# Ledger of designs, part 4: designed miniproteins, single chains

Each design is a single chain, and the fold is of that chain. pLDDT is the mean over its residues in the fold that is shown.

## One batch from the design tools (miniprotein)

Design m111
Fold by ESMFold2-Fast:
Structure m111 (fold): chain A 60 residues (1-60)
Amino acid sequence: SAETEAKIAALEAKREKDEALVEEYIRKFKLSPEEQARMREALELYRRQVEAEIEALRAS
């Protein structure tokens, strides 16, 4: 449906913006390798959750 397509597009756009902001934050504040690893691990979990939500929307 158009509503489902709009929700998926919004989720994809938000994920892209959030990932870009985190990478900018890492660069700007010159985080330690340990802090960078923790943030990138959190991004990977976030990415998987968003992809699962998108797949659930497509399946409905």
Scores: mean pLDDT 84

Design m112
Fold by ESMFold2-Fast:
Parts: structure tokens; sequence; C-alpha cells
Structure m112 (fold): chain A 75 residues (1-75)
């Protein structure tokens, strides 16, 4: 299961990178109150994905990555 844990950690790293890019863009252009709310939700989902990855829960990490991607589309 080292491979499944590594795969989950890669998904967590991708989600963290997406969050960092979004945060940088919103700082550069300014965020609306709705975007700030979505950003807080995105942060929580990325942290949840990172916890799932540390637990080696690839299935949960994959599901959370989909949620992260959908939230990012709304920003």
Amino acid sequence: SMRTRLEAEILAALARMMLSVVELELKRYGATPEQEKLLEELRRKVEELERAARAGDLERAEALLKEVQELAKKL
C-alpha cells in the first residue's frame, strides 16, 4: 500500500498547488465576498484531502480532489 499512499500524497500536492495559485490570483486582483467564502471552503477541502492522503485513503483523496476541482471552477 506504499503506492496507494504515494498516489494519495501526489493528489494532495496537486490540490495544495491549485489552492496556492488561486490564493495568489485573488490577492493580485482582489476577491469579492463570495470568492472569499469559496476560498475558505477550498482551503478546508484541501486540508481534508491532505489528511486523507496521510491516512493512505486513496479513494477518499480522489473524491476530495473532484470537490476541490469543482470549487476552483467557481472562483
Scores: mean pLDDT 87

Design m113
Fold by ESMFold2-Fast:
Structure m113 (fold): chain A 88 residues (1-88)
Amino acid sequence: IEKLKERLEELKREAERRGDSVLAKILDELIEQLEEAKRAVEEGDYEKAAELLRENSATLLYLAELTGDERFGELAEELERLARELEE
């Protein structure tokens, strides 16, 4: 989760540099959602964490299609894999 947050923070900084305030806001919300997922893991609520990670992944897939930036798709795949691992 921490490594994935760092990558989202990098993408947010890039969006801010381009003046894309809408994308920056969406990325900020995704970062907050990963913080919630991290808290759920710390509390032992792996099912809630997996659900939050899948919602995050779905939003990132949408952003990948909308922007054409494959890094969003790569992040979505990593989040989906992590969600599956938490449900095992």
Scores: mean pLDDT 80

Design m114
Fold by ESMFold2-Fast:
Structure m114 (fold): chain A 84 residues (1-84)
Amino acid sequence: SALERISEVLRRAAEAVEEVDPEGAEILRELAENPPKTPVQIVGTALLLVALAEELRSQGHEEAAEILIEAAKEILRIAEEADK
């Protein structure tokens, strides 16, 4: 299901950033356990990932930031595919 796929993306993103942003990783793990269900929640989650990515990039964590940007894109793609 789309919820299971979104949850998996969020878990992988959390694992990828845990060493550089343990607080952000915890937020993403909580979202993975209760994944976004509505279009507004899905867009909000993607915006959160982008905001966390820009914060990490400003701190020099470019690779972690790129992982979060790709996670945001994948979540939006999963939602688009589910609406077709």
Scores: mean pLDDT 85

Design m115
Fold by ESMFold2-Fast:
Structure m115 (fold): chain A 61 residues (1-61)
Amino acid sequence: PSEEELKELEEEIRRITKDFPEELQKKIVESLVKAVKEGSLSIEEAIALARHEARLYKEEK
């Protein structure tokens, strides 16, 4: 992915996880961006995983 695409991904994940504690948000952003950089996930897959994590976090409380 391009550097612009990775910045846009980071911003979207931060937006999705804005209600998380800062440490947890940072971990999720770093893990998903790293996976996309390494080719383990697509940008679309990373966003889907972030949305899934956000749903689980909200539904528990």
Scores: mean pLDDT 81

Design m116
Fold by ESMFold2-Fast:
Structure m116 (fold): chain A 58 residues (1-58)
Amino acid sequence: SRAALLVARRETRRLAEEAGLSEEEIERWVQEAVDAVRNGDMARLRAIARELRERAGL
């Protein structure tokens, strides 16, 4: 859904920013999260969120 895509973009960017990543890396992670949502790959979306939380110390 459009709402799920917007939420995935926003939350992935926020987590990547908290992790101190460069803008280029942030855009890469955001694109992967968007692709995961579009493909219905919720396991991949959860893995992305987990990785970024670990890097952010959350």
Scores: mean pLDDT 86

Design m117
Fold by ESMFold2-Fast:
Structure m117 (fold): chain A 70 residues (1-70)
Amino acid sequence: SAEEELKEKIEELKEEIKRLREELGRVRSELQEALKAGDEEKAAAASERAKEIQDRIEELSKELERLEKE
């Protein structure tokens, strides 16, 4: 049923968000190491990557909220 498909999609979104949060943690660790080393290029790259992951988490979280309303 459509309702059962929605429940599966919600579960998939939750798992994807969890994986992205784990990746964000790793990227933030890389950013901290780059900043401590004074590596401005690596720090900038890690910062951009962290922003991309944060934006993706926000998009998926909004979709999750929308689906949970249905």
Scores: mean pLDDT 86

Design m118
Fold by ESMFold2-Fast:
Structure m118 (fold): chain A 66 residues (1-66)
Amino acid sequence: MLSPETVEAIEEAGRLAAEKIKDPEVRTKASIAAANAAIEAEDAGDSPETVRKKGLEAVNEVLKKS
């Protein structure tokens, strides 16, 4: 099971995507990218702060490429 901190990071990134991205398809891609980045960071043993940062960075990367 994912840690509560990783779940919180994914939820925060999802809120950022909802605020910044009007296109539902791009928003879904950003949310998936953020979830994958956060899970990967947790699996790598990164700190909760790094997990949160990587989730938010994934949303911003999708925004830059859209």
Scores: mean pLDDT 82

Design m119
Fold by ESMFold2-Fast:
Structure m119 (fold): chain A 90 residues (1-90)
Amino acid sequence: NMKEIEEEIEYMKRVPERVLEAALARYDLSPEEVERLREAVRRSQEEIERLIEQYRNTNDEKERNRLLAQMSQVSGLVGNLVREIERQRR
């Protein structure tokens, strides 16, 4: 269902910001860690928006599946960075 896919896409677009908000609420992050995470959020959102535009303009089913997989991967990058920061703290 196209509408369900669009809702999933909009959710993935917002995941980087939500992960940052959760990290800020959960951990006492240094200013440097906060800035690094904010940069990661901005880059992830820019890439997701680019992928969304490609997805909406594509009629190729295989390309759509590839773009959805890339969006999912990109949406997880900020979470990966948060886990790295956590590990560096012990």
Scores: mean pLDDT 83

Design m120
Fold by ESMFold2-Fast:
Structure m120 (fold): chain A 90 residues (1-90)
Amino acid sequence: DAVMQKLLNLTREELRAIAAAKAAASGRPVGPELSDEEIEEIAERLWELLKNKDFEGAAELEEELLKRGISLASVGMIQKLLAQKLLEEE
C-alpha cells in the first residue's frame, strides 16, 4: 500500500512539520503532543483491536483521540507504528 509505505518513511520531524503547516493553513492550534510512551500504548491497543477484527472499538479509540484535540504529529506516529505491525504480519 502506497499510503502505508509513505507513512513509514515519514520522520517525527516531518510529521510535526505537516501538523504545523495544516494548523497554520486552517488557523487552528496544533494541539497537544502525546509522549512516546502514550503513543506506543495507544498503537498497541489499536493493533490488538484490529487483529481481533474489532473495527468499532478501533474507531471509538480514534474518535477519543480526535475529541482530545491531539496533534496530527502524534496521530501520525500512532499510524506509523500500526503500519509497521501490520506489514510485519505479511
Scores: mean pLDDT 76

Design m121
Fold by ESMFold2-Fast:
Structure m121 (fold): chain A 82 residues (1-82)
Amino acid sequence: MEEALELLREADRLAREGGEAAREGKYDEAIELLEKAAELARKAAEKARAAGDEELAEQAEQAAELTEGLIEKVKEEKEKAE
C-alpha cells in the first residue's frame, strides 16, 4: 500500500511538471514527463491490486488515463505551434 501511494504521488508530481513544461512551450519535455507519470500511475495500480486495495488501484488507473489524455492534447498543441 505505502509503495503504491508513493508511486502515485510521484506520478502526480511528474504530471504537474509536464503540465508546466507544456505551458512554457517545452512540448518534448512535457511529453516525456507525462509518459513517465502515466507509467508510474499504472505501476501504482498494479501494486495496489497486489496489496488488495481495489479503490487505490482504480484511482491510479484513472490517473493514468487522464495523464494519457493530456499527452494526446500536448501532442496536438505541439503540432499547432508553428
Scores: mean pLDDT 84

Design m122
Fold by ESMFold2-Fast:
Structure m122 (fold): chain A 80 residues (1-80)
Amino acid sequence: SEHHEKMLEALAAGDTQAAIEHAAKALAEGDEEARKVLREYLESKGAPEEAVEAFIEGLEKGDIEEAHRRGVAAYLAAHD
């Protein structure tokens, strides 16, 4: 998708905010390749699987703030 391409450009530029915005739109369009790339990127940065899954689920709903909240909550729950 167009948003998948913009997500990759933002990630390459180190613009995490823009990357997340475009990722949310790509995921809302059902772009499974964007989901895979985002998951692999976050896991490569040391994010635990539970936090990555919660974050991506939130992004699918188009709510970046909720995605961040879910990711943090899942991370804390996994690490007590």
Scores: mean pLDDT 73

Design m123
Fold by ESMFold2-Fast:
Structure m123 (fold): chain A 82 residues (1-82)
Amino acid sequence: AQEYNNKGVELRKQGRLEEAIKEYEKAIALDPNYAQAYNNLGETLFAMGKLEKAIEYYKKALALDPDYKVAKGNLLSAESAL
């Protein structure tokens, strides 16, 4: 799971957003409770302008880890951008 999440982060840094999404989806398929992968998927969708989907994934990350400060900050930013 972590290997696919890390590959997604590298692809996102390169602006390869659709490829990053596929790697995060692989991470989630292996570990459905991987809060960081949901947050990273949300950040990638936000970068693509898909705000409603980004919010959904940030909420999923927070449901899995309520203390996830980065995901909470991302959720607030995405909701304010609507």
Scores: mean pLDDT 85

Design m124
Fold by ESMFold2-Fast:
Structure m124 (fold): chain A 85 residues (1-85)
Amino acid sequence: SDEELLRELVKKLKELKKKIDSGVPEEFFNELLELAEKAKEIAKKNPELVLKVLQEEGYKVNKSQILEIANKPTVIEFISSLLNL
């Protein structure tokens, strides 16, 4: 489901923050990019679901921030914006 995919992305982002000093395997980056590409499309189509999931996962975000993040031109900028929440 879209909700399960968003929660998996959040889990990968939290793991990325923990691994920043130890290096990140190529396979981990490829999985993160695939999840983020799909999540970016979900955020455009259903920003309220993304808002709900991020709030339940402990992020302090509002709907306008989700819409701004979803409209980033690249998947890398989308990931970077989520990491800075």
Scores: mean pLDDT 83

Design m125
Fold by ESMFold2-Fast:
Structure m125 (fold): chain A 60 residues (1-60)
Amino acid sequence: MLEVTVEFETIERAIGAALAAIGLDPEAKVRVEGTTVTAELPDTEGGREAKAYLLELGAA
């Protein structure tokens, strides 16, 4: 299982990123707390893609 926690600049960005991660892998378990997104992702191609996507968005 892949686990990632990413902090965003705004709540809107955090929610958008969480929705996008779920769209990449519907098995993703995502929690949003203010500007912080915590995702538990399966160790699958979709899960790895969702993790990379969240990290890239958080780095911007």
Scores: mean pLDDT 77

Design m126
Fold by ESMFold2-Fast:
Structure m126 (fold): chain A 62 residues (1-62)
Amino acid sequence: IEKLKKIFEEILGVSPIKPTDDFFELGGNDKKTLKLIQKIEEELGIHVPLSEVYEKPTIEEL
């Protein structure tokens, strides 16, 4: 959770981020979504499908 929060903050350039904040409402777009997926895979070793980020755009859902 803490690492995912930091990844969101780095990708979006905004801080602090709450677990309930929507990635796209905070300025996320397609390009940032790809960077988010890459960072999660590098830092956490988990592959998140692009569709899952769109369906579950918050830290608490993802």
Scores: mean pLDDT 76

Design m127
Fold by ESMFold2-Fast:
Structure m127 (fold): chain A 70 residues (1-70)
Amino acid sequence: LEEEIEKLIEEIEKVDPELAREARRRLEAILADPDPARRENDLKGLKIYLEAYLKGETPSYKEMLEKLKE
């Protein structure tokens, strides 16, 4: 799951380096969470948003940025 997210961030970095940087910081914050169930759920959520971005099927860009900052 983490490896899949890292690959998605690499693809996003080619088109939006700032979003990729925010996504990487979000990934690091999630991985630092001591609760394994919350960490797994947050990783799945991040993956969904990054895949939707790459497919052009995103929720509003602002909504995605808000989730990446949390």
Scores: mean pLDDT 72

Design m128
Fold by ESMFold2-Fast:
Structure m128 (fold): chain A 88 residues (1-88)
Amino acid sequence: MEPSKGLKQMIELLIKEFKKLAEETSNPEVKALLKKAIKDLKELLKNGASAEEVIKKIEEYAKEAAKIDPTTARYVQSLLEYFKRMFG
């Protein structure tokens, strides 16, 4: 089932933000993590995932980012908090 128009737009915004961060980062591990996150989010969007499924996926990336780069982790956590306020 297609997600609500609002949820779809927010997932698309998140994908754009991750693409921008991936393009601007010089850290190959951060770039790889963000590319994986973008791919997974596009798949969730295509498959009509729920807001809860998207939130769980972002939580996973926040934890992985924390192991690689604290600055990226803070950014992902900020996006997660925003998503939880809108859809959690």
Scores: mean pLDDT 79

Design m129
Fold by ESMFold2-Fast:
Structure m129 (fold): chain A 81 residues (1-81)
Amino acid sequence: SSATKLRVEALVALGKIGDERAVEALVKALKDELPLVRLAAVYALYELAKNGNEAAKKALEKATKDEDETVREKAELLLKR
């Protein structure tokens, strides 16, 4: 779907930019209805968390409780480094 693709691409771009101002948008994306969008937010939050962003790390920890198995497993894997 074009809408899902655009949302995923926007989240990936926010992660690559690494701006801490993106954390609020990425945290909101973790509540998205689509697992693929939440998964993209997990990867973007990891980029910020590995650079010391505590809010991003906390959001990534919450993602380990996601309803989707793939989202949970990826968040757990990324938190282990």
Scores: mean pLDDT 85

Design m130
Fold by ESMFold2-Fast:
Structure m130 (fold): chain A 62 residues (1-62)
Amino acid sequence: MIDMEEVSESLARMALSVAKIALRNGADPKEIAEWLRKMAKKFEEQGDLESAKELLEEAEKI
């Protein structure tokens, strides 16, 4: 049985890393914030509320 909570946490951390790399390379902060919010919605739909919260908090800091 796959630990879906651990998998979701890893994917959320990957999303945060991608966002930071994109911002460092001159990506529009508004577009990155919107992308993080969309990712957070996806995690909420899958029941991973903790990862969704982390992504939303990062988006609000941008």
Scores: mean pLDDT 78

Design m131
Fold by ESMFold2-Fast:
Structure m131 (fold): chain A 58 residues (1-58)
Amino acid sequence: SAAREEAVRIAAELFAAAKTAEEASQAGRQAYDLAVSLGLDDEEAEAAVVEGAIRAGA
C-alpha cells in the first residue's frame, strides 16, 4: 500500500540520520508512531520500521 511504502521510506530516512544506538532507538519509535498515524496496524507498522532499518543499513 502507499501508506506502507511511505512508512518504510520515512523509517529508512530516520534510521540513516541516527548516529548512535540511542538515536536509532528514538528513530524507531518515531517511525512506528508515524506508521500508525498513516493508518497501519501495529503489526504492519512494526514490519515497516524493521524494513526501513534494514534499508538504512542499521
Scores: mean pLDDT 84

Design m132
Fold by ESMFold2-Fast:
Structure m132 (fold): chain A 77 residues (1-77)
Amino acid sequence: AAAVDAATAGLRRALEILKAEGYSNDELVSAVYQAALSVVDKETARAIAERVRQLMEQGKSLDEIVAEAHAALRAAA
């Protein structure tokens, strides 16, 4: 639980910074993959990153994206 919460907080901060600095959705998805990889296996981290890419392409808010990533990390960890 604590590790997932820490990874989610770090992910939110990283996505806020990268988005504010004008990085692409591909770079943001890469940051999601790296954060997820700290708490889940490689295949699960890829699935979470791919889901986040889909949410970004659908125009979902950062809050919605982080909430979905948190739920997926909690389910897999």
Scores: mean pLDDT 81

Design m133
Fold by ESMFold2-Fast:
Structure m133 (fold): chain A 83 residues (1-83)
Amino acid sequence: GPEELLERAEELVREAEEEIEAAKEAKNIETAIATALRAIGIILDAERLLEEAETEEVRELAERAIELAREALELAMEKLKEL
């Protein structure tokens, strides 16, 4: 139901924030690639959640998760260029 979608959206936001930190801390190519792949996974999961969303709160959180995960992906890709 809507409460279950809200919990999923909140978890995706948290995971995206964790991947931003992981991207900043990446010390090698393997870690940077792993972070980029996880960020892509979060984007795909959040986009699916947007399609399922029945409330504005879930939509806003899913959109935030996409924004944060895109930031993590960009940071990981920048790290790959420096490594």
Scores: mean pLDDT 88

Design m134
Fold by ESMFold2-Fast:
Structure m134 (fold): chain A 98 residues (1-98)
Amino acid sequence: MEKARQHLEKAEEFLDKAREALNAGDYETAAQYVIEAGKHLAEAERLLGREEDAKRVENIFKQAADTILNGSRFDAEVALALAEITLAIAKKVIEREE
């Protein structure tokens, strides 16, 4: 549990940094931070024996990063919001399994 919680904290930190980068108009940095957040969230899921959820998270965050790089500002905001919602839902699910 402790290692999984550390990865959840890192995912949250990287999404906060992605938000700051996006607000600054730095789409490449925002996308990079979204990818890093996704890796940490997927590792938290794997540490809890949730391999299918880890794969789902990796796919969601990869698509969000691609959208931030290639979409409009509106698309980027929606993609980052979906990544943030995905982390929030994953945290609630993990909390209820404890």
Scores: mean pLDDT 86

Design m135
Fold by ESMFold2-Fast:
Structure m135 (fold): chain A 69 residues (1-69)
Amino acid sequence: LTLEQVDAILARQRQLLAVMKEKQAKFEEEYEKTGDPLLEKQYKNVKDNIAWLEARIAELEAQRAALEA
């Protein structure tokens, strides 16, 4: 991967992460109001996806740093 390619992937992943965090906040707010077990499952799925994206972003940032070295 080139720096340009890594930067493009990072930009996309960071945008997805921002969208997922917004969805998490909305599900969390609704779950606090209703206690709906279906919302709890959706919240956990979003949380797991956020964790995966954060790990992927960290890996790509490390690759970017290595390419600049």
Scores: mean pLDDT 81

Design m136
Fold by ESMFold2-Fast:
Structure m136 (fold): chain A 101 residues (1-101)
Amino acid sequence: SLADEYNRAGTFYYFNGDYKQSIQFYQKAIDLDPDNYQAWNNLGNAYYKLGDYEKAVEYFDKAISLDPDNVSAWVNKAKAYEKLGDFDKAAEYRQKADELL
């Protein structure tokens, strides 16, 4: 789909370190397909790389709401909470990821 093409373009910019451009393409993917849990998870990863851990959590939560069995979104949410200094929440979300394995 065109949404998948935008998600792939976002991922290309992400791996080149162009996190702001990756966000623009992930947002275009989500605008076309708001149920694309991979694009939401990727948007969270881009904000994580920019140091916006609170926004990263928000977008990982959206990915989890669409796909609660998404191990990567739970792991990424835990990593964001580690950066926020909330080690109790980080441990809870890592445990949730482990339970899905």
Scores: mean pLDDT 91

Design m137
Fold by ESMFold2-Fast:
Structure m137 (fold): chain A 78 residues (1-78)
Amino acid sequence: LREIIEEVYKAYEKDPNKFYKAVDSLPEDEQIALGQTVKGIYVYGLSLREIAKLLGISEGTLKRKVTRAGKKVLEKIK
């Protein structure tokens, strides 16, 4: 999971426009989970547990949504 989040953040830094196009193709709940997780970790220094609590979901649910969303984004930007 950490590797996927790091790769997603690197993809955002490299080409934000291409990244946002890939994210826009995701379901809303996956967009929110991925976006809030990347922002929470890299901007606010939060843990996955803290981000899950803020979103009102379990850490396991967050991990599943972020893994699925992240893989889809990385596949589309290749």
Scores: mean pLDDT 81

Design m138
Fold by ESMFold2-Fast:
Structure m138 (fold): chain A 66 residues (1-66)
Amino acid sequence: HMSKEELDAEVDEALAYMLYAIALRESGGDKQKAAELLKEFADWAEQQGRTRLAEVLRKIAEELEK
């Protein structure tokens, strides 16, 4: 059975990938714009106290940037 910590981590990862998909859609496939949107989402997540989600979103944004 998945622990609470494992479940919380999975939920944050799933939400991060959902937000990533939204960022790609809103940017029309522009990686730079998608990265900027992901950083905005990360700032929002941090404001909500979702530090893990913010960290995952920032890492995805970094991967999109050159």
Scores: mean pLDDT 80

Design m139
Fold by ESMFold2-Fast:
Structure m139 (fold): chain A 64 residues (1-64)
Amino acid sequence: VEEQLASLDRLIAQLRADLDTHNKALEEARKNGDEEAVAQHEAKIAKYQAGIDFLEAERARLRA
């Protein structure tokens, strides 16, 4: 259990770091009026957020 929780925490941390990177890139794309980059980063943000939500639900299940 502890090893599984550590693995989940590591994956969640990686996805959150990726999410933060894409959020910063999204802000920059919006400042520059790059609509193509905005759409691409929005899609990636949604995908990473869904992944984080899934892993956090799994983490909660293992801790229950």
Scores: mean pLDDT 83

Design m140
Fold by ESMFold2-Fast:
Structure m140 (fold): chain A 57 residues (1-57)
Amino acid sequence: MEAKRRKAEELALELAKKNGGKLTEEDIRKIAEETGLSVEEARRIAEEAVVRAIALE
């Protein structure tokens, strides 16, 4: 789980950075497929990662 979570966070930040801080449902699905997480888990992790990155900037 930890390794999958980290990979999901990295992918989410990369995709959000490319899209001006936004993630689409398609991006979330890609993260889930790449990491083996459920779509709901991927969405949760991705949104939290993006919020943290914005808060630190």
Scores: mean pLDDT 76

Design m142
Fold by ESMFold2-Fast:
Structure m142 (fold): chain A 80 residues (1-80)
Amino acid sequence: MSEEEFIEKILEEAKKLMEQNKDLPVDEYIAKMKEFHEKKLKEAEEKLSPRQVIILSMELTALDVEGYLKLKNPKAEKLL
């Protein structure tokens, strides 16, 4: 598996987890997403270059912000 394929796989897993947990209370959703990110970033540190770990971290953060605004706080989207 290439570094690019590894990142893509993690992002796909994150998207699936977001869909599965979209109906959870905000606090529980945040807790599950945080645990997922911490676990995947630890795995990434062993398999990816430091540059790619930074890229993955940035992409996961962007996905979290987008997912939260669209799925948990639609009123916040009007401020963008």
Scores: mean pLDDT 74

Design m143
Fold by ESMFold2-Fast:
Structure m143 (fold): chain A 86 residues (1-86)
Amino acid sequence: MTEEEKRERLEKAIRDSAIAQVDYAIAKVQGKEEEANLWKKKRDQYTKEAAEIAREMGLEEVAEAAQKSGYFDAIGALIELELRER
């Protein structure tokens, strides 16, 4: 897998995680317990994928941020990724 492909996968995993987190929150507010649990599971899967790709790319601080919060802060990670390119 090329470095460019890794970056694209990381960005996608971060976005998918953020979307799942939003959908989880909406489902919780609407009292849709089954949907909330489904989105939580997807969020957790995407956050793990993003953290692993970040480690493979040497972005250890992005991966560590996920571990410290007990879940992957996808929005925070995306902001840090953007800032590192500057």
Scores: mean pLDDT 72

Design m144
Fold by ESMFold2-Fast:
Structure m144 (fold): chain A 73 residues (1-73)
Amino acid sequence: LLEALKDPEEAAKVLTERVKEDPNDATSLIGLGTVYAKLGKYEEALEAYKKAKEVGSELEQKIAEEKIKEIKE
């Protein structure tokens, strides 16, 4: 995940493919949101984090909520 963030465009492609195979993969949705935010695509990042909150565990929901607050501010 940290290594993927060094190439956000490539990371976005990999994570998008993961989410297409499993739309309920909250870990990939959080990763995709982070990558979109790095690319300046804040609307796409917010949508990915919102989906992660809907399908993720309690911990993943908390992480996604914190990321959403960081983008909106």
Scores: mean pLDDT 77

Design m145
Fold by ESMFold2-Fast:
Structure m145 (fold): chain A 62 residues (1-62)
Amino acid sequence: MLLEQRLQAVDAEAEKLKTVEGLSEEQVKEFVEEMKKFIEENPNLSSEEFEKKVEEILEKLK
């Protein structure tokens, strides 16, 4: 998957966290920053690794 597609997926998840999960702007910002850093450090990561990291970060923020 292209880097741009992964970044779009992060932005989509961030919007869902604001509107559906009721997370604060600070929590959403922290999620986006952590995910972008992870993607940049792991350019060849699988979709499974991406999903696992999303769940890991969300668990830390809750």
Scores: mean pLDDT 75

Design m146
Fold by ESMFold2-Fast:
Structure m146 (fold): chain A 59 residues (1-59)
Amino acid sequence: MGYILEGQKLYNEGKYDEAAEKFRKAIELDPTNINARSNLARALRDAGKLKEAEEVLKE
């Protein structure tokens, strides 16, 4: 999915908030995408949003 690739690129550039936004869009298109949720949680953790990251991982 294009949003996952865009998010990964932003994450590698240290743009964690922008990466999280792209991963959120990937989840909106496919809520069952576990990889997008894992990537979102990681980006949120690195952005310092630990509580939000934990909430994303809860099913």
Scores: mean pLDDT 80

Design m147
Fold by ESMFold2-Fast:
Structure m147 (fold): chain A 119 residues (1-119)
Amino acid sequence: SLSPEEKEKLLNEILRRFARLEEELEEALKNKDYERAIELMNELLELIKEAIENKFPKNVIGGMLSRLYLLLLEAYKEPGLPREVVEELINELIELAKKYFPDDPMMQNMVAEANELLS
Protein backbone atom coordinates (compact mmCIF):
# COMPACT_ATOMS: atom_id res chain seq x y z
CA SER A 1 0.00 0.00 0.00
CA LEU A 2 1.17 3.52 -0.83
CA SER A 3 1.47 6.33 1.73
CA PRO A 4 -0.87 9.37 1.26
CA GLU A 5 2.09 11.39 -0.12
CA GLU A 6 3.02 8.58 -2.56
CA LYS A 7 -0.64 8.28 -3.67
CA GLU A 8 -0.80 12.04 -4.36
CA LYS A 9 2.45 11.89 -6.39
CA LEU A 10 1.15 8.89 -8.38
CA LEU A 11 -2.19 10.66 -9.01
CA ASN A 12 -0.40 13.80 -10.26
CA GLU A 13 1.94 11.69 -12.47
CA ILE A 14 -0.95 9.73 -14.05
CA LEU A 15 -2.99 12.92 -14.64
CA ARG A 16 0.04 14.65 -16.25
CA ARG A 17 0.72 11.62 -18.46
CA PHE A 18 -3.01 11.37 -19.37
CA ALA A 19 -3.09 15.07 -20.43
CA ARG A 20 0.07 14.59 -22.54
CA LEU A 21 -1.27 11.45 -24.29
CA GLU A 22 -4.61 13.25 -24.87
CA GLU A 23 -2.74 16.08 -26.68
CA GLU A 24 -0.67 13.54 -28.67
CA LEU A 25 -3.88 11.69 -29.71
CA GLU A 26 -5.50 14.97 -30.89
CA GLU A 27 -2.36 15.67 -32.98
CA ALA A 28 -2.24 12.09 -34.38
CA LEU A 29 -5.92 12.33 -35.46
CA LYS A 30 -5.29 15.77 -37.05
CA ASN A 31 -2.26 14.38 -38.95
CA LYS A 32 -4.16 11.16 -39.91
CA ASP A 33 -1.46 9.07 -38.20
CA TYR A 34 -3.95 6.30 -37.51
CA GLU A 35 -1.45 3.68 -36.28
CA ARG A 36 -0.21 6.15 -33.63
CA ALA A 37 -3.81 7.17 -32.82
CA ILE A 38 -4.77 3.51 -32.08
CA GLU A 39 -1.65 3.11 -29.87
CA LEU A 40 -2.49 6.31 -27.95
CA MET A 41 -6.18 5.35 -27.49
CA ASN A 42 -5.08 2.03 -25.95
CA GLU A 43 -2.51 3.79 -23.70
CA LEU A 44 -5.15 6.27 -22.46
CA LEU A 45 -7.56 3.41 -21.64
CA GLU A 46 -4.75 1.58 -19.76
CA LEU A 47 -4.07 4.74 -17.69
CA ILE A 48 -7.76 4.81 -16.70
CA LYS A 49 -7.50 1.15 -15.62
CA GLU A 50 -4.37 2.02 -13.59
CA ALA A 51 -6.26 4.92 -11.93
CA ILE A 52 -9.09 2.50 -11.03
CA GLU A 53 -6.66 -0.14 -9.66
CA ASN A 54 -5.01 2.55 -7.46
CA LYS A 55 -8.48 3.56 -6.15
CA PHE A 56 -8.35 7.15 -7.37
CA PRO A 57 -11.33 9.44 -6.53
CA LYS A 58 -14.45 8.68 -8.63
CA ASN A 59 -14.60 12.28 -9.95
CA VAL A 60 -11.03 11.90 -11.34
CA ILE A 61 -11.80 8.55 -13.00
CA GLY A 62 -15.12 9.91 -14.35
CA GLY A 63 -13.29 12.91 -15.84
CA MET A 64 -10.75 10.62 -17.55
CA LEU A 65 -13.53 8.38 -18.94
CA SER A 66 -15.46 11.41 -20.27
CA ARG A 67 -12.37 12.97 -21.93
CA LEU A 68 -11.34 9.69 -23.60
CA TYR A 69 -14.96 9.10 -24.74
CA LEU A 70 -14.99 12.45 -26.58
CA LEU A 71 -11.69 11.58 -28.32
CA LEU A 72 -13.05 8.13 -29.27
CA LEU A 73 -16.11 9.85 -30.83
CA GLU A 74 -13.72 11.96 -32.96
CA ALA A 75 -11.79 8.81 -33.91
CA TYR A 76 -15.07 7.03 -34.80
CA LYS A 77 -15.78 9.74 -37.43
CA GLU A 78 -12.35 9.28 -39.10
CA PRO A 79 -12.78 7.37 -42.42
CA GLY A 80 -9.19 6.01 -42.35
CA LEU A 81 -9.52 4.38 -38.90
CA PRO A 82 -10.82 0.78 -38.70
CA ARG A 83 -14.33 1.27 -37.27
CA GLU A 84 -14.20 -2.11 -35.49
CA VAL A 85 -11.06 -1.10 -33.51
CA VAL A 86 -12.68 2.15 -32.30
CA GLU A 87 -15.96 0.31 -31.49
CA GLU A 88 -14.02 -2.21 -29.34
CA LEU A 89 -12.37 0.66 -27.42
CA ILE A 90 -15.71 2.47 -26.92
CA ASN A 91 -17.29 -0.80 -25.68
CA GLU A 92 -14.42 -1.37 -23.21
CA LEU A 93 -14.72 2.24 -21.95
CA ILE A 94 -18.52 1.99 -21.43
CA GLU A 95 -18.09 -1.35 -19.57
CA LEU A 96 -15.75 0.49 -17.15
CA ALA A 97 -18.35 3.29 -16.79
CA LYS A 98 -21.13 0.72 -16.13
CA LYS A 99 -19.02 -1.15 -13.54
CA TYR A 100 -17.67 1.86 -11.59
CA PHE A 101 -20.50 4.42 -12.05
CA PRO A 102 -23.78 2.40 -12.05
CA ASP A 103 -25.69 5.18 -10.21
CA ASP A 104 -24.10 8.25 -11.91
CA PRO A 105 -26.66 9.87 -14.27
CA MET A 106 -24.01 11.61 -16.42
CA MET A 107 -21.96 8.41 -16.86
CA GLN A 108 -25.11 6.36 -17.58
CA ASN A 109 -26.12 8.96 -20.23
CA MET A 110 -22.67 8.43 -21.82
CA VAL A 111 -23.28 4.64 -21.80
CA ALA A 112 -26.75 5.09 -23.39
CA GLU A 113 -25.35 7.44 -26.08
CA ALA A 114 -22.53 4.98 -26.92
CA ASN A 115 -24.99 2.03 -27.12
CA GLU A 116 -27.21 4.04 -29.54
CA LEU A 117 -24.16 5.02 -31.66
CA LEU A 118 -22.95 1.38 -31.94
CA SER A 119 -26.43 -0.19 -32.53
Scores: mean pLDDT 88

